Designed miniproteins, single chains, continued (2). Designs and how they scored, part 96

Each design is a single chain, and the fold is of that chain. pLDDT is the mean over its residues in the fold that is shown.

## One batch from the design tools (miniprotein)

Design m7328
Fold by ESMFold2-Fast:
Structure m7328 (fold): chain A 112 residues (1-112)
Amino acid sequence: MEELKKELEKAKEYVDKAIEALRAGNPQEAIDYLNKAIEEVEKAIEKADGPTREALRAVKMLLEYAKQLVEEGKYDEAIEVFEGAKRALDLLLQGRPEEALRIATEMLEKVK
């Protein structure tokens, strides 16, 4: 987990900034931060294996779905998806990849 910690921390920070931007009425800024969060998750996927890699793939899918919701003007729904992705990232930072995968998968099933 230490080798992924910086990427996971940056992804979480960018998700928080995307939520703040949406609440401030700046969807273009939210999309920029979201793209940066996706880039950090992609870097983490390249370094990860097993359940951690599967959890990160699920988080990436959540962030891509949140981007579509922002583009559709569904900001409250996008914020819910961001909060779900943030919870999964927190679990990964705690060394709990199986729980992270479960939370991310449940969120994907709820919003699809």
Scores: mean pLDDT 85

Design m7329
Fold by ESMFold2-Fast:
Structure m7329 (fold): chain A 102 residues (1-102)
Amino acid sequence: MSEEELIKEVNRLLQDTLAEILALKAKYDAGEITPEQFRDQVQALLLRSMRKLTELEQQAIELNYEKAVAEVIRARMLLHGTALQVAKEYNIEIDMEAILKA
């Protein structure tokens, strides 16, 4: 995998994750899912995405792809900020420590 391909994977993962969070917010606001389902689905999505970012970061480090490492860090920061905002806006308990350690 080239550095450019790895950066594209990071950006696609970030875009897909943010789009799924927006879709979950829309379902919750429409009353289609319960608060518990919303919390559980948002948390599962974030954990899955953060774990994939960790895998991509490890590949970038091993290949000495400094730009790709920077893109993973930016993606993590944005997803962490999104998790905090969703938790605050919807008054849900997201396991932020588990997400950060993923």
Scores: mean pLDDT 88

Design m7330
Fold by ESMFold2-Fast:
Structure m7330 (fold): chain A 64 residues (1-64)
Amino acid sequence: SEEERREREQREIAREIAEKLREIGIDFIIELKKRKGELSEEEAERIRADPALQEELEAESSRL
């Protein structure tokens, strides 16, 4: 139905927004930790390449 189509479209848009916000958030955390000397350039690149490491960094940051 049209209602189901609208809900699906809104859900898809919300998902894209959430994904982009997550990417921005992770980049911000990485840059902040690099500036503090807590992350090397090599470690930062590894985190950017590995979604599992990104998830761990996000979880760690939420505990601070």
Scores: mean pLDDT 77

Design m7331
Fold by ESMFold2-Fast:
Structure m7331 (fold): chain A 59 residues (1-59)
Amino acid sequence: SASLTVIPGIGPELAARLARYGIRTVADLRALGEERAGKLMAALGVPRATIDAVRAFLA
C-alpha cells in the first residue's frame, strides 16, 4: 500500500489529519471515492486547489 504523501498536494500534515479519520493509504482514499474524499478534505479546511489535484490523481 502506498503512503498518502505520494499524492501531489498531500504533505505529512494533511496525511496525519486524514489518518485520524482512518485514511492512511492511497487504497483507503480510493475506497472512499473522489466525492467523499473531496467533501472530507473541504470539511478539514483543505484549499480547493489541493482538493482538485488529489481528485485528479484519484481519477
Scores: mean pLDDT 80

Design m7332
Fold by ESMFold2-Fast:
Structure m7332 (fold): chain A 68 residues (1-68)
Amino acid sequence: SMEVEELAREFVEAVEKRDDERALALLRRISTTLDEAQRRAFREHALSLAPEELHPLIEAMFDAWWRP
């Protein structure tokens, strides 16, 4: 979904800018609006877009919001 990809890009940009408030707001919006398949796609897109050094932080954020 193009919308899921756009949300992933906005999320990664917020994390890169250290805008924790925006990053958390996006995660909250996603948890209330996206289904499980869409959340998985969002996670895959976000990790593909993010620099490797940010992966541990992003994964920790996802662990707080998503149950495997």
Scores: mean pLDDT 80

Design m7333
Fold by ESMFold2-Fast:
Structure m7333 (fold): chain A 94 residues (1-94)
Amino acid sequence: SIRDQLEELLKEAERLLEEYKDKIPEHLLALIQTQLANARRALEENAPAETQLRLMEDVVKALALAGLETNNEELLKKAKELSKRLSELRQQVE
């Protein structure tokens, strides 16, 4: 289901943040943590799919920004891979 795929993407984003947390600037780390919490809450509350997708897109954009600002090519690549999977899910919803 779309929900199961969003849950899997959320877990991957959480793991990516944990892997790179020591390399991410404090302001972006706080932003990503807040966006992850918002995305998790939306999944738990069974929010509309568009809301869940938007919150997950915010997380991925913040992770990509962290990769760019820190010149971390691996983080940026992994964030782009998550972005691609989200775009594919969005096409199934919209």
Scores: mean pLDDT 86

Design m7334
Fold by ESMFold2-Fast:
Structure m7334 (fold): chain A 110 residues (1-110)
Amino acid sequence: MKLYFLDKIVELAKEFGITKEDLEEAYKNLDQVPEEEREEVRKAILESGLTYEQLKKMSEDERLKLAVEIAKKYAKEKGVTDPKEIARMILLAIEELDRLLVEEPDLFKS
């Protein structure tokens, strides 16, 4: 993760009290996140109504904002208030959006 993205995420998610340290800790443990949790985040992205055509045209900044919005909605719906858990959800949403951008449009058909 680029350091400037962490500062931007802190500002976008300030309502949850997420710190840069929370994001750095979540990033270090991101490889240990269960596939089931990654699949839930991917489903949340696809259920947002995002199309591959929209994703392909988005800037890195726009994808970052979308990832934070998806994580905020998901946290609110599940009653998650832990800043560290929300930080993890934001980083997962960023990673899954980047994966969807690189993979074939066929992932949006399911």
Scores: mean pLDDT 74

Design m7335
Fold by ESMFold2-Fast:
Structure m7335 (fold): chain A 70 residues (1-70)
Amino acid sequence: SAEIEEIKKQILEEAKALAEELIAQGLSPEQIRAAVIKFVVDKAAEAGLSGEEMLELVEEALALVNEMLS
């Protein structure tokens, strides 16, 4: 639904902001990925997203983080 897509977009934007902050703090790629995964999983669960939707969102967030680390 449009509401679920808006929630996903918001979580991804917040995950990107978190990754930017952790990169600025000099954390390792491994630490950044772990923190982003935890953040996305926690936020998706709070929003009532399905396990499938949560996994898709984690994959999208990790793709964004990997681009930022390149």
Scores: mean pLDDT 88

Design m7336
Fold by ESMFold2-Fast:
Formats: structure tokens, sequence, C-alpha cells
Structure m7336 (fold): chain A 80 residues (1-80)
């Protein structure tokens, strides 16, 4: 569906923007940026749950979880 494509693209853009910004941010700014990303991602997952089919919603949830896990790993490498 069009809505499914829009939500996936919004997640992709948010992820890429954060990844691209990470090297330029202080550790504190990176933590704040990750929190903002997590908050926006949660809003998109809730929108997906309300607007998409169960199968499309599950795919969005998987994409969202993978993105968060990747970003947490990137931040952890920087904290070490």
Amino acid sequence: SEKFKEIKERIRKLYQELVDSLPELTLEQAREALQRFSDELNKLVEEAKKTLSPEEYKEVEQIANAALDDLRELLARREA
C-alpha cells in the first residue's frame, strides 16, 4: 500500500539522517539524537499499527527494531 511505502521511507530517512550525523555529534548529543529517533520511530510504529495490514505492520516493527539495534550498537562503539 502507499501508506506502507511512506512509513518505510520515513523510517529509512530518519535512520540515515541520524547515522550521517553521528560522527559530528558529541556523545551527549548522540544520546539525545538517539532518544529523539526512538520517540519518532515509536510514533511511526503506532501509526503503522492503526493504518496498515497486520503483515505490513509486522514488517514495519521488524525494520524499526533492526534500526534501533543498529544505532544502539553504533553508539556503544563510540562510548567504548
Scores: mean pLDDT 85

Design m7337
Fold by ESMFold2-Fast:
Structure m7337 (fold): chain A 74 residues (1-74)
Amino acid sequence: APTPEEAIEGGKNLARAVAEGLSGPEAQRAGDLFQRGSAGTPEQVRAGFEAGKEASNTPLAREVADAAIRQAAA
């Protein structure tokens, strides 16, 4: 399983990738959820990754989100 520090960095990197793939208010909301999730408890971190996966509009962003969720679950 990743360390809390690794999960936080992963969440931040994923938030950036999702924000780059999204636009407008949806990008802002997705970014806020990822930042909140990455800075919180393991449950909040997971919620952030799940929200990012759902909000991802490009194949690459969805693939990155899926990889992060798998890594957080390990």
Scores: mean pLDDT 57

Design m7338
Fold by ESMFold2-Fast:
Order: structure tokens, then C-alpha cells, then sequence
Structure m7338 (fold): chain A 73 residues (1-73)
């Protein structure tokens, strides 16, 4: 089942944002990044795919993501 995941992230760099968008697109999803609110919205992914992508980006760039919502599509 595909989900829309909204997460909060602090200090998301342009490099980290680009890497996140690339991984999401490769998995067949979409990413929306609001730099002013420090919010990232992932859509068109399974919950497992979204979690794996967020963990990969967090590990690579030393970031923490706070999951705000997970909504079924």
C-alpha cells in the first residue's frame, strides 16, 4: 500500500535534499521540500520504501527526521 509521509528535518542542505529527491524518484515516488518550514513530504512510496530512504539520507548526512504523519493513498 502506498503512503504519503510528512517529516520534519533541521539543517537539510541542498546536497542532502538532492540526494533524497533522487532516491525517491528512483523508487517511483515524489518528494516535496519546504525549506522555510523544514518539512519534507514523500508520496507514491510504500511505508517501508519511505523509511529506508529517510534512514539512508539520515545516515549519510548526519540528519534526524521526525515523522509528523503517515497517510494511506
Amino acid sequence: MKVTVTVKVTNLTDEAAKYLEELVKKAGGSAEIDKEKEIVTLSGLTEEQAQKILEEVAEKFGLSFEVLSVEPE
Scores: mean pLDDT 81

Design m7339
Fold by ESMFold2-Fast:
Structure m7339 (fold): chain A 80 residues (1-80)
Amino acid sequence: DEEVAILERLLAQRSPLEALAEQTRIALELGEPTSTKSEEGIAAAVEELEEKLKSADQKEIEETWERIRAAAREAIAAAR
């Protein structure tokens, strides 16, 4: 189950920054654009995310990570 494997990788990360980085890596490895049309678009989105992470408030990072964890839990429950 590919979805479960992805979610396990995300949940294994302990910091919100590592979770976001892992999600970005997964999108690139799968070759599936998350709201982008090309590989160049994905690379540009990664650069923008990295810039935001450098200057983002801890609260925004925590909210993003909590949303990822909540989505991961729901997907795992649905896959079981």
Scores: mean pLDDT 53

Design m7340
Fold by ESMFold2-Fast:
Structure m7340 (fold): chain A 63 residues (1-63)
Amino acid sequence: SEAARERAERRGQEAMEEVNKKLEEVAKETGKPVEEVKDKVNDALHAGARSLEEAIEKVKKEA
């Protein structure tokens, strides 16, 4: 239904906004460019991190 699609899009936008905020914080804290942080987070997720938060924590620890 259209309502279900609209809710999915809103949820996606909210998730994207939250991710962007967290990535910006990590970039500021580590002094690395957001692009590099994004790449490392994606790598951690592929390596078995269960959530975005776990991937971010790994990147922070490595920095």
Scores: mean pLDDT 74

Design m7341
Fold by ESMFold2-Fast:
Structure m7341 (fold): chain A 55 residues (1-55)
Amino acid sequence: GDAEEAREAGRRMREGIRAGDDAAVVEAGKTLRDLLENAKTEEGRKEALEQSLAG
């Protein structure tokens, strides 16, 4: 689901930052952006952001 995808995207972004892998950070950021842009509710956007930070 969207929450799981946001958590995975956040995990990949953090791993890419720590590894210096700019391509991985950009791709994870695009996935998270698309999830946030397609969220139907403000609550859904907040949950996606929280999940991206929790993983």
Scores: mean pLDDT 77

Design m7342
Fold by ESMFold2-Fast:
Structure m7342 (fold): chain A 73 residues (1-73)
Amino acid sequence: SLLEEVKKLAEELGYEIVEADTPANLQELGIMLQKAIEEKKIYINPENEEDVKFALSVLKQIKLAREDVAARR
């Protein structure tokens, strides 16, 4: 499942998955993203497929960014 993939990738990258309600607006989304950066936590509603897909996208982007930095010769 997508949620299982999110959990495995988060563990690989050192992020904790924390269950939370879907953000109701852009302000709440911004607060959740700030917490993810500051605390290395990903806040998702596991029952909301779009939240799970968004979390997976964010984690994949973090992984690609780390790989890009690591590819320095």
Scores: mean pLDDT 76

Design m7343
Fold by ESMFold2-Fast:
Structure m7343 (fold): chain A 104 residues (1-104)
Amino acid sequence: EVSTDPLMLQAYSLLAQGGVYYRQGDYDRSIDLYRRARQLASSVDPNSSLVASSLLGLGRAYYQQGDYDRAIYYFQQSIRLAQLSNDTTTLQNSQQNLQLTQQS
């Protein structure tokens, strides 16, 4: 017995692809994919851990582009959603990235 949500699976796929482009240094493509992942995940469950993870990805990508104001905004949103979804890993990563960005 297995249950899956096709939209959440698609959101996860977009998040994973965003991570690939992020690691390749293609931050514009990673941002586009993370935005799409956030939109799909939010349409299913706006408080999901996938939304929190997508926001963390957006923050990281904007940080790499030197857009620290947008990076801070997305890290703060990721912290809020990670707390709501009880996603301790995303919460800790978002808090660490926020602190590093504020020191930049």
Scores: mean pLDDT 87

Design m7344
Fold by ESMFold2-Fast:
Structure m7344 (fold): chain A 73 residues (1-73)
Amino acid sequence: SSAEISAQGLADVLEIRGLPKGAEAAREAAENGVTSEGIERIRQALLEEGLSQGDADILLEPVRLGLVWDRAL
Protein backbone atom coordinates (compact mmCIF):
# COMPACT_ATOMS: atom_id res chain seq x y z
CA SER A 1 0.00 0.00 0.00
CA SER A 2 1.04 3.65 -0.41
CA ALA A 3 0.93 4.13 3.37
CA GLU A 4 3.18 1.11 4.02
CA ILE A 5 5.75 2.27 1.41
CA SER A 6 5.71 5.79 2.94
CA ALA A 7 6.08 4.39 6.49
CA GLN A 8 9.05 2.22 5.40
CA GLY A 9 10.70 5.27 3.78
CA LEU A 10 10.05 7.31 6.94
CA ALA A 11 11.63 4.55 9.10
CA ASP A 12 14.81 4.65 6.98
CA VAL A 13 15.01 8.49 7.16
CA LEU A 14 14.43 8.52 10.94
CA GLU A 15 17.14 5.86 11.46
CA ILE A 16 19.67 7.97 9.46
CA ARG A 17 18.63 11.10 11.42
CA GLY A 18 19.30 9.34 14.77
CA LEU A 19 15.65 9.11 15.87
CA PRO A 20 15.50 5.40 16.86
CA LYS A 21 12.12 5.45 18.67
CA GLY A 22 10.40 7.08 15.70
CA ALA A 23 12.20 4.72 13.29
CA GLU A 24 11.07 1.64 15.30
CA ALA A 25 7.43 2.84 15.42
CA ALA A 26 7.44 3.61 11.66
CA ARG A 27 8.98 0.19 10.85
CA GLU A 28 6.37 -1.59 13.02
CA ALA A 29 3.58 0.32 11.20
CA ALA A 30 5.06 -0.59 7.77
CA GLU A 31 5.32 -4.31 8.72
CA ASN A 32 1.94 -4.70 10.49
CA GLY A 33 -0.20 -2.34 8.36
CA VAL A 34 -0.56 1.42 8.71
CA THR A 35 -3.47 2.65 10.86
CA SER A 36 -4.39 6.06 12.33
CA GLU A 37 -3.38 4.63 15.75
CA GLY A 38 -0.01 3.54 14.33
CA ILE A 39 0.59 7.02 12.89
CA GLU A 40 -0.18 8.52 16.34
CA ARG A 41 2.39 6.12 17.92
CA ILE A 42 5.04 7.38 15.46
CA ARG A 43 4.06 10.99 16.25
CA GLN A 44 4.35 10.41 20.04
CA ALA A 45 7.77 8.71 19.59
CA LEU A 46 9.04 11.73 17.59
CA LEU A 47 7.78 14.15 20.27
CA GLU A 48 9.53 12.05 22.97
CA GLU A 49 12.76 12.30 20.91
CA GLY A 50 12.52 16.12 21.02
CA LEU A 51 10.84 17.03 17.73
CA SER A 52 8.24 19.82 17.69
CA GLN A 53 4.63 19.00 16.82
CA GLY A 54 5.07 20.88 13.51
CA ASP A 55 8.22 18.97 12.52
CA ALA A 56 6.58 15.62 13.41
CA ASP A 57 3.50 16.51 11.32
CA ILE A 58 5.66 17.46 8.30
CA LEU A 59 7.53 14.11 8.52
CA LEU A 60 4.24 12.18 8.87
CA GLU A 61 2.43 13.93 5.96
CA PRO A 62 3.41 11.33 3.27
CA VAL A 63 2.25 8.46 5.55
CA ARG A 64 -1.07 10.22 6.28
CA LEU A 65 -1.62 10.96 2.57
CA GLY A 66 -0.78 7.33 1.71
CA LEU A 67 -3.44 6.12 4.18
CA VAL A 68 -6.04 8.49 2.62
CA TRP A 69 -5.08 7.20 -0.86
CA ASP A 70 -5.31 3.53 0.24
CA ARG A 71 -8.81 4.16 1.70
CA ALA A 72 -10.01 5.91 -1.52
CA LEU A 73 -9.20 2.86 -3.69
Scores: mean pLDDT 85

Design m7345
Fold by ESMFold2-Fast:
Structure m7345 (fold): chain A 69 residues (1-69)
Amino acid sequence: RTSEDLAYDVAQAYFNRGQLDKAKKVLEQALKHYPDSYRLWKLLGDVYEAQGKFEEAQKYREKSERLEA
């Protein structure tokens, strides 16, 4: 399994448990190595929205959509 796949699964597990800061740290570290991973950007946007940071959430979701397109 790739490191990108593992990072996504770990971050999603933290997100699903409401451990938003841990999810964010995993995603930020993974994005340093996989900056074109649209799903990591999307999940980062979901984490920021869950924290009430809607402007950052929108920015990261737009980044994800641009990479997926």
Scores: mean pLDDT 83

Design m7346
Fold by ESMFold2-Fast:
Structure m7346 (fold): chain A 101 residues (1-101)
Amino acid sequence: AALTEEERKIDSLIVKAARAMAEGNYDEAIELTKQAIELAEKAGNPRALARAYSVLGLIYYKAGKKDEALESFDRAIRVAEEAGDEDTARVLREQKELIES
């Protein structure tokens, strides 16, 4: 699929954030993901925004910040629901339940 330059920048930030998280660099992962959120908001891209919030939630969970993780997933779910993306909203609710377990 042809991504826009803005979508490619968001994806690059998310990939770098995932790598930082895997290396235990949670502060870096959070910062990179927040940059992805800002770009997704500016681009008006709800799919990218929901993805960025879900990644932020996973990073907070790995960092032991469960409350912040659940809040980030709630934001991702709300973005997906407001965009009419019920399939993404359902998957995000399932991911949130796993974090609550």
Scores: mean pLDDT 88

Design m7347
Fold by ESMFold2-Fast:
Structure m7347 (fold): chain A 68 residues (1-68)
Amino acid sequence: GPTTAAEWTALGEEYFAAGDLERARRAYGRALSLDPSNERARWLLAAVEHLLAGDEAAARAALEKYRA
């Protein structure tokens, strides 16, 4: 299973692409618990949390930060 922040982030992205937002949120949370400075995981977690809250505009804004 994943053991590094990068591996947890990659697993989260697989869940996100599959539409499994709850598992994506948990995977990104694990990545941030291992490396709190991981900006990639932080913005992707924010995007997933906004989607789970029904805020598609805030999710889009977080994804644009991740891509910049």
Scores: mean pLDDT 85

Design m7348
Fold by ESMFold2-Fast:
Structure m7348 (fold): chain A 72 residues (1-72)
Amino acid sequence: MVQQIQDVAAQFKQAIAADDVDTADALGGQMMDLYRQAVMMNDQAAVAAARQQIDQLSALIRQHAQQKGLIP
């Protein structure tokens, strides 16, 4: 589970760097699905990893939007 979360996060960062917002959106959905699975399985390590990655990816999305002039 933790490895899958990290793999999805890495692919998401690559998609954002490539300005591939459609792929990034799909990968964001996959991250949320992995988070829900981790919660249902009571996998505390995977839950912690998913929360950390979600926080980092949210910050990255905001930074990317600011760099593109989409938000102030």
Scores: mean pLDDT 78

Design m7349
Fold by ESMFold2-Fast:
Structure m7349 (fold): chain A 67 residues (1-67)
Amino acid sequence: SVEARFAAAKAEAEALAAELERLGDTRTAQGVRDAIALGEKSSPRGGLTLYEAAVAEARRAVAELRA
């Protein structure tokens, strides 16, 4: 369901933002948190798109920092 995808993407984005903060990339972490806040104010479809985009960007940033 869209609701399950929304909840999963939000939880993953929050976890990745925390990981970025632990790795010292506070700027990218703040961008992810800003996307989460914007998603909460958006339509369900818009919010899901923002959360999934934030997850993808955060995953890339974490992978680059761990390389």
Scores: mean pLDDT 81

Design m7350
Fold by ESMFold2-Fast:
Structure m7350 (fold): chain A 68 residues (1-68)
Amino acid sequence: MRERMLKAIKEKNYEEVAKLLEELTGLPFTPEMVKSMMKVIKITYKDRYGKELTDEEAGKILLDAVLA
């Protein structure tokens, strides 16, 4: 599952990511919500750690937060 979600993020297939998150959590996700969450993660990491994350790195953090 993690590999499939990371591949979808890399391909900018946010519709697939949203569907996989909904299946995993039972909560409704939209592609727009996924994009917003990834943007917040990128902003937070830049502000706190001075690091610019790739989409794949932000996606890994999102998955870890959802699966925690």
Scores: mean pLDDT 78

Design m7351
Fold by ESMFold2-Fast:
Structure m7351 (fold): chain A 62 residues (1-62)
Amino acid sequence: EELDREVELALAEIAIAIAKLDVQRHGPEAVPESIKFLERVAGQLRHPEARALLEKAIEELK
């Protein structure tokens, strides 16, 4: 449903913000952990748009 899509998009954006903040605070040493976190979140989402946001963020962090 549309609500599930909006919730997953919001979760993806929150996860990306958390990962970026963690990298900003702890430096490049946090990148592997942040990528693993985003991959785990992507595995739990069903909507391809939300997963695509996470995949793009993962590539941006590499």
Scores: mean pLDDT 82

Design m7352
Fold by ESMFold2-Fast:
Structure m7352 (fold): chain A 114 residues (1-114)
Amino acid sequence: MLDEILNYISIHFPTVNLDALRAYLEANPEELEKLQILLSPSSEEEKAQALNHLGNVLVKLGQYEEAERVYRIVLEHFPNSSNVASAYNGLGNALKELGKYEEALEMYKKALEL
């Protein structure tokens, strides 16, 4: 399962540091369970939720540019998802960590509009 999830991420998000992600998920099996949905999502909502969770994990690992990419995929491909507000908040946090304060503020405003 872990290797299947890492393979999925390597195909769709090739610049993610897989060694750091592997070590994190081995230490945090509950986080791994949340990412299992990426392999077989039963709905757009489940896929958006799992992608948001991936973004959150990448932020914890300091992979802010990759977290930004993942959150933007949620916003672009799942714009009607209930997870859109949390994706805007997560994107704002990643942008803030990257020093992109004006863009972060706009993302937080978008989350509040929802």
Scores: mean pLDDT 86

Design m7353
Fold by ESMFold2-Fast:
Structure m7353 (fold): chain A 105 residues (1-105)
Amino acid sequence: DWERHAAEAQRAEREGRLEEALRHYREAILELAEELGLSPEFIEAIRAGDFETAARLYAEELAKKNQLSPEQQQILFERYLSFESDVEAAHFLYNQLVLEKADKA
């Protein structure tokens, strides 16, 4: 249940329990990614805790899917690769997957 993991992640993050927040975001992202049919490479990166690689893979697929110009691609990659922490990257990716799921509903 990705919704339960997301709620626990957000609570842990608010309380400064960053390692616990990361574990719950990771589980929520994995369930959402499998439900949305994301690439095996993305799923493997998330399982490995490599949120930077996961963010890059997701951004590359968005650029391709939306046929973005080189300038638009640069802005997208700057946004997806600018995280200062794994928790920030995981929270951002979780939000993007929730939006993608809503668009497919």
Scores: mean pLDDT 82

Design m7354
Fold by ESMFold2-Fast:
Structure m7354 (fold): chain A 58 residues (1-58)
Amino acid sequence: SKRQQNMQKAIADNEKSIAELKAAIAEETDPLMRGIYQLMAGGSETTVERIKQSLKEL
């Protein structure tokens, strides 16, 4: 369905953002900025888990 396709795209988009944030964390020397990137990555990971759970219920 269109809904399932949109949800799969949202997972892919969030996983890409997580990978980019992890790369930024690896290169970041400021502990505060590193912490911010970790928080952002965690938020995207939670979003992926919620979407995956919703897909299992469809």
Scores: mean pLDDT 86

Design m7355
Fold by ESMFold2-Fast:
Parts: C-alpha cells; structure tokens; sequence
Structure m7355 (fold): chain A 61 residues (1-61)
C-alpha cells in the first residue's frame, strides 16, 4: 500500500552501509549489526511499526 512506497529497503541499505563502515573501523560493530538484523521477525515487525508511524504522521500533516 502507499505506506510502503517510501524508501523501500532503507533499513537494509542503512545496515549495509553501517556494516561496510564498521568492518573497516570496528569488526565488533559489524557483528552487533548482523545479530540485530538476524532477529528476522522482530526486526521486520519493528520496521513495519516505523513505516506505519511515518505514514500516520504524513496523513496528519
């Protein structure tokens, strides 16, 4: 729906960028990011909630 038409994959893009930067600067940061992203359903639920909140804010503007 319209609420999913924003920057689709933005969380994944941020994760990839942070992983690349972290790998160069701090391997422990990369491991932490991978652990968070590997939570699967929990991470997906958090992303869906964030997208819903953003869409609601736009509708209220």
Amino acid sequence: GPRTLGFEGSVEQVGDAARTIGRLADPETVASIDRILSFGPEAEAAQAAAEAAFAEALAAA
Scores: mean pLDDT 58

Design m7356
Fold by ESMFold2-Fast:
Structure m7356 (fold): chain A 64 residues (1-64)
Amino acid sequence: MGQLMLEASGGKRHELVNSHSLEELAEMYEEAARLLEALGGEHRRDAEGFRGMAENYRKGIEAA
C-alpha cells in the first residue's frame, strides 16, 4: 500500500518539476512561507519548512 502512495506522490513531484523551472518552484515556496509566517503561531514551523524547500531549490540552481 505505501508503494502506491509513494508513486502517486512521486508522479505529482515529477509533473511539477517538468511544468515549472527550479526558480519558479523556489519562488512558490518562498511565497507560501511568507504567507504562513504572516499567520503566525503554529504556522511558523510550516513556514520554516517551506523556506528550507525554497533554499534547496535555489542551491540547485547555483550548483548547475
Scores: mean pLDDT 65

Design m7357
Fold by ESMFold2-Fast:
Structure m7357 (fold): chain A 110 residues (1-110)
Amino acid sequence: MEGTGSATATAPATDEGIQAAVADAIGAAVSQATGLDIAAVSDIEFDITDAETLPDGARRETGVIRATATAASGEEYAVTMEAEIVIREDPAANTVTLTINATKITATKL
């Protein structure tokens, strides 16, 4: 399966909160690309090739995301995603907003 997807997630600015937001955003983008109902995302790894700070202080990272996506049916997929990630911190709220824009998502049944 192949497609594109975009998703935004907001979480508390903690390692656990950020990890959960990343998993949620990846799952939503994969669901958009494939039409699958994604229940969980695991084994997330980032191969970031470019990183920059935008004029508003947001961080843009571009690269490849790899993960295992588990559908609500219990079927597992190896996912590779060519994506731009925009990370925006809100220090007053102690939150982070993560936006993933994937130009190419490939999901292969395991």
Scores: mean pLDDT 82

Design m7358
Fold by ESMFold2-Fast:
Structure m7358 (fold): chain A 86 residues (1-86)
Amino acid sequence: MTLEEIEEKRPDALEFLKKQGYSDKSAELYVDKAIEAAKKILEEGATPEEQEELALEVLRYIAENSDDPELSKRAEELVKALEEKK
């Protein structure tokens, strides 16, 4: 996966979250943090499994460190959704 391919998937991820009732700002925050982590993994040469784990770590970080309880709750929901896929 290239950096361009990661950015191409951003609209699909945003649409998915918006369909679940998330606001544009909340969806963008979560997706942008996940993309940032994925870009770093690509530059460091991580495996696809490590990439998924880092995305989960980023979402957990947002859930634990957000001052907004609603944002923290939404990030936790995304972590659960990704873990259910496994």
Scores: mean pLDDT 67

Design m7359
Fold by ESMFold2-Fast:
Structure m7359 (fold): chain A 67 residues (1-67)
Amino acid sequence: SMPVNKARLNALDGDKLTKVKGVGQVLADNIIGYRSENPGVETGDELTRVKGMGPKSAENLIAFLNE
């Protein structure tokens, strides 16, 4: 599983999250809710636990965080 840049993930607001390919407003809101309840997100597999997050959306988010 790919490591998640937690500092960048926690710094992104909903508007920035919607710039990720495959992430719309609903998924962005779900990511924000998930990270506030699960501050120890470390891997892409954990991101797939977010409601509406598939493997491709998780992959796209990780790539965006590592840009």
Scores: mean pLDDT 77

Design m7360
Fold by ESMFold2-Fast:
Structure m7360 (fold): chain A 87 residues (1-87)
Amino acid sequence: MDMNDQINQLFQDSLRDLLVSEAGLPESVAQETADRVGSALSMGSGILALDILAETLQRELGLSPSEARSRADRLLSKASQRTMDKL
């Protein structure tokens, strides 16, 4: 999936903000996670992006695998929507 640098940056910023505001992650963890997820998406791997986010939520919040996957999917959808709203 082709993304320009600006769209990718807007997505990473949106995801970072959501990870802090909705998931309650520290800013440093949110930034690292958003960067890794954004990199996976820029390489065309939505599955890897979802896996990275779900793994982070399991580790940081103690969520079950199913809860982490569900929350990760929702956060990715919200980040995508916020990115489109800023375009």
Scores: mean pLDDT 81

Design m7361
Fold by ESMFold2-Fast:
Structure m7361 (fold): chain A 96 residues (1-96)
Amino acid sequence: SRSRIEEYQKKLEETTKKIMDKLGSGKTRPAVQRLMDDFRARYPSATQEQIDEMLRQTSLSIDTLSKTLGVEAHPDMIVAEFRRTVEERAAELAAR
């Protein structure tokens, strides 16, 4: 039978890759990775789904801002938006 879990995991990995590719390299990628690592250290039970949802929300926020302003988002704005998303998810987990 078809593994829906394996297909879902592959889609999450592809989503993470696409977002990281959009965020570029240099300082943006290491800063985002550090925030992800810090989140995993605070919440060892955090799922891949929760992490990819944070990346997805960041991508949507940045895409919306870029479209609204008609400009490419600065790397610092991308990192700040991901940090905000991580803090929101941490607060949600702490409230449960």
Scores: mean pLDDT 69

Design m7362
Fold by ESMFold2-Fast:
Structure m7362 (fold): chain A 103 residues (1-103)
Amino acid sequence: MELVDEAIRYGGEGGLGAMKAAAEEGGATGAAAAGVSGVGGGVGAGIYALRGDAEKAKKEAEEGGKTAAEAAKIGGGEKAGKKAEEYAKKGSEKTAEAAEKAA
């Protein structure tokens, strides 16, 4: 699999997980906020991975995941935030592993 595809996929999975967690606790508003933030991080990670910048790809995925968790907390409450943070960390960790493999 190409590194860019993996970075986008894992970043997106983190965002999707955050969206699911936010939806379970906070409904549609929480899910939308977490999903947008998570997807943004995945895209950013992909862009940097495409440029061959593994360190920035990793950083972008981590920041996107953190923002998704914060958005889920605002839209869905504390439980949504905690679950979103867990999914976001999982996604960013896999993205970081893919980026480091390319370095």
Scores: mean pLDDT 61

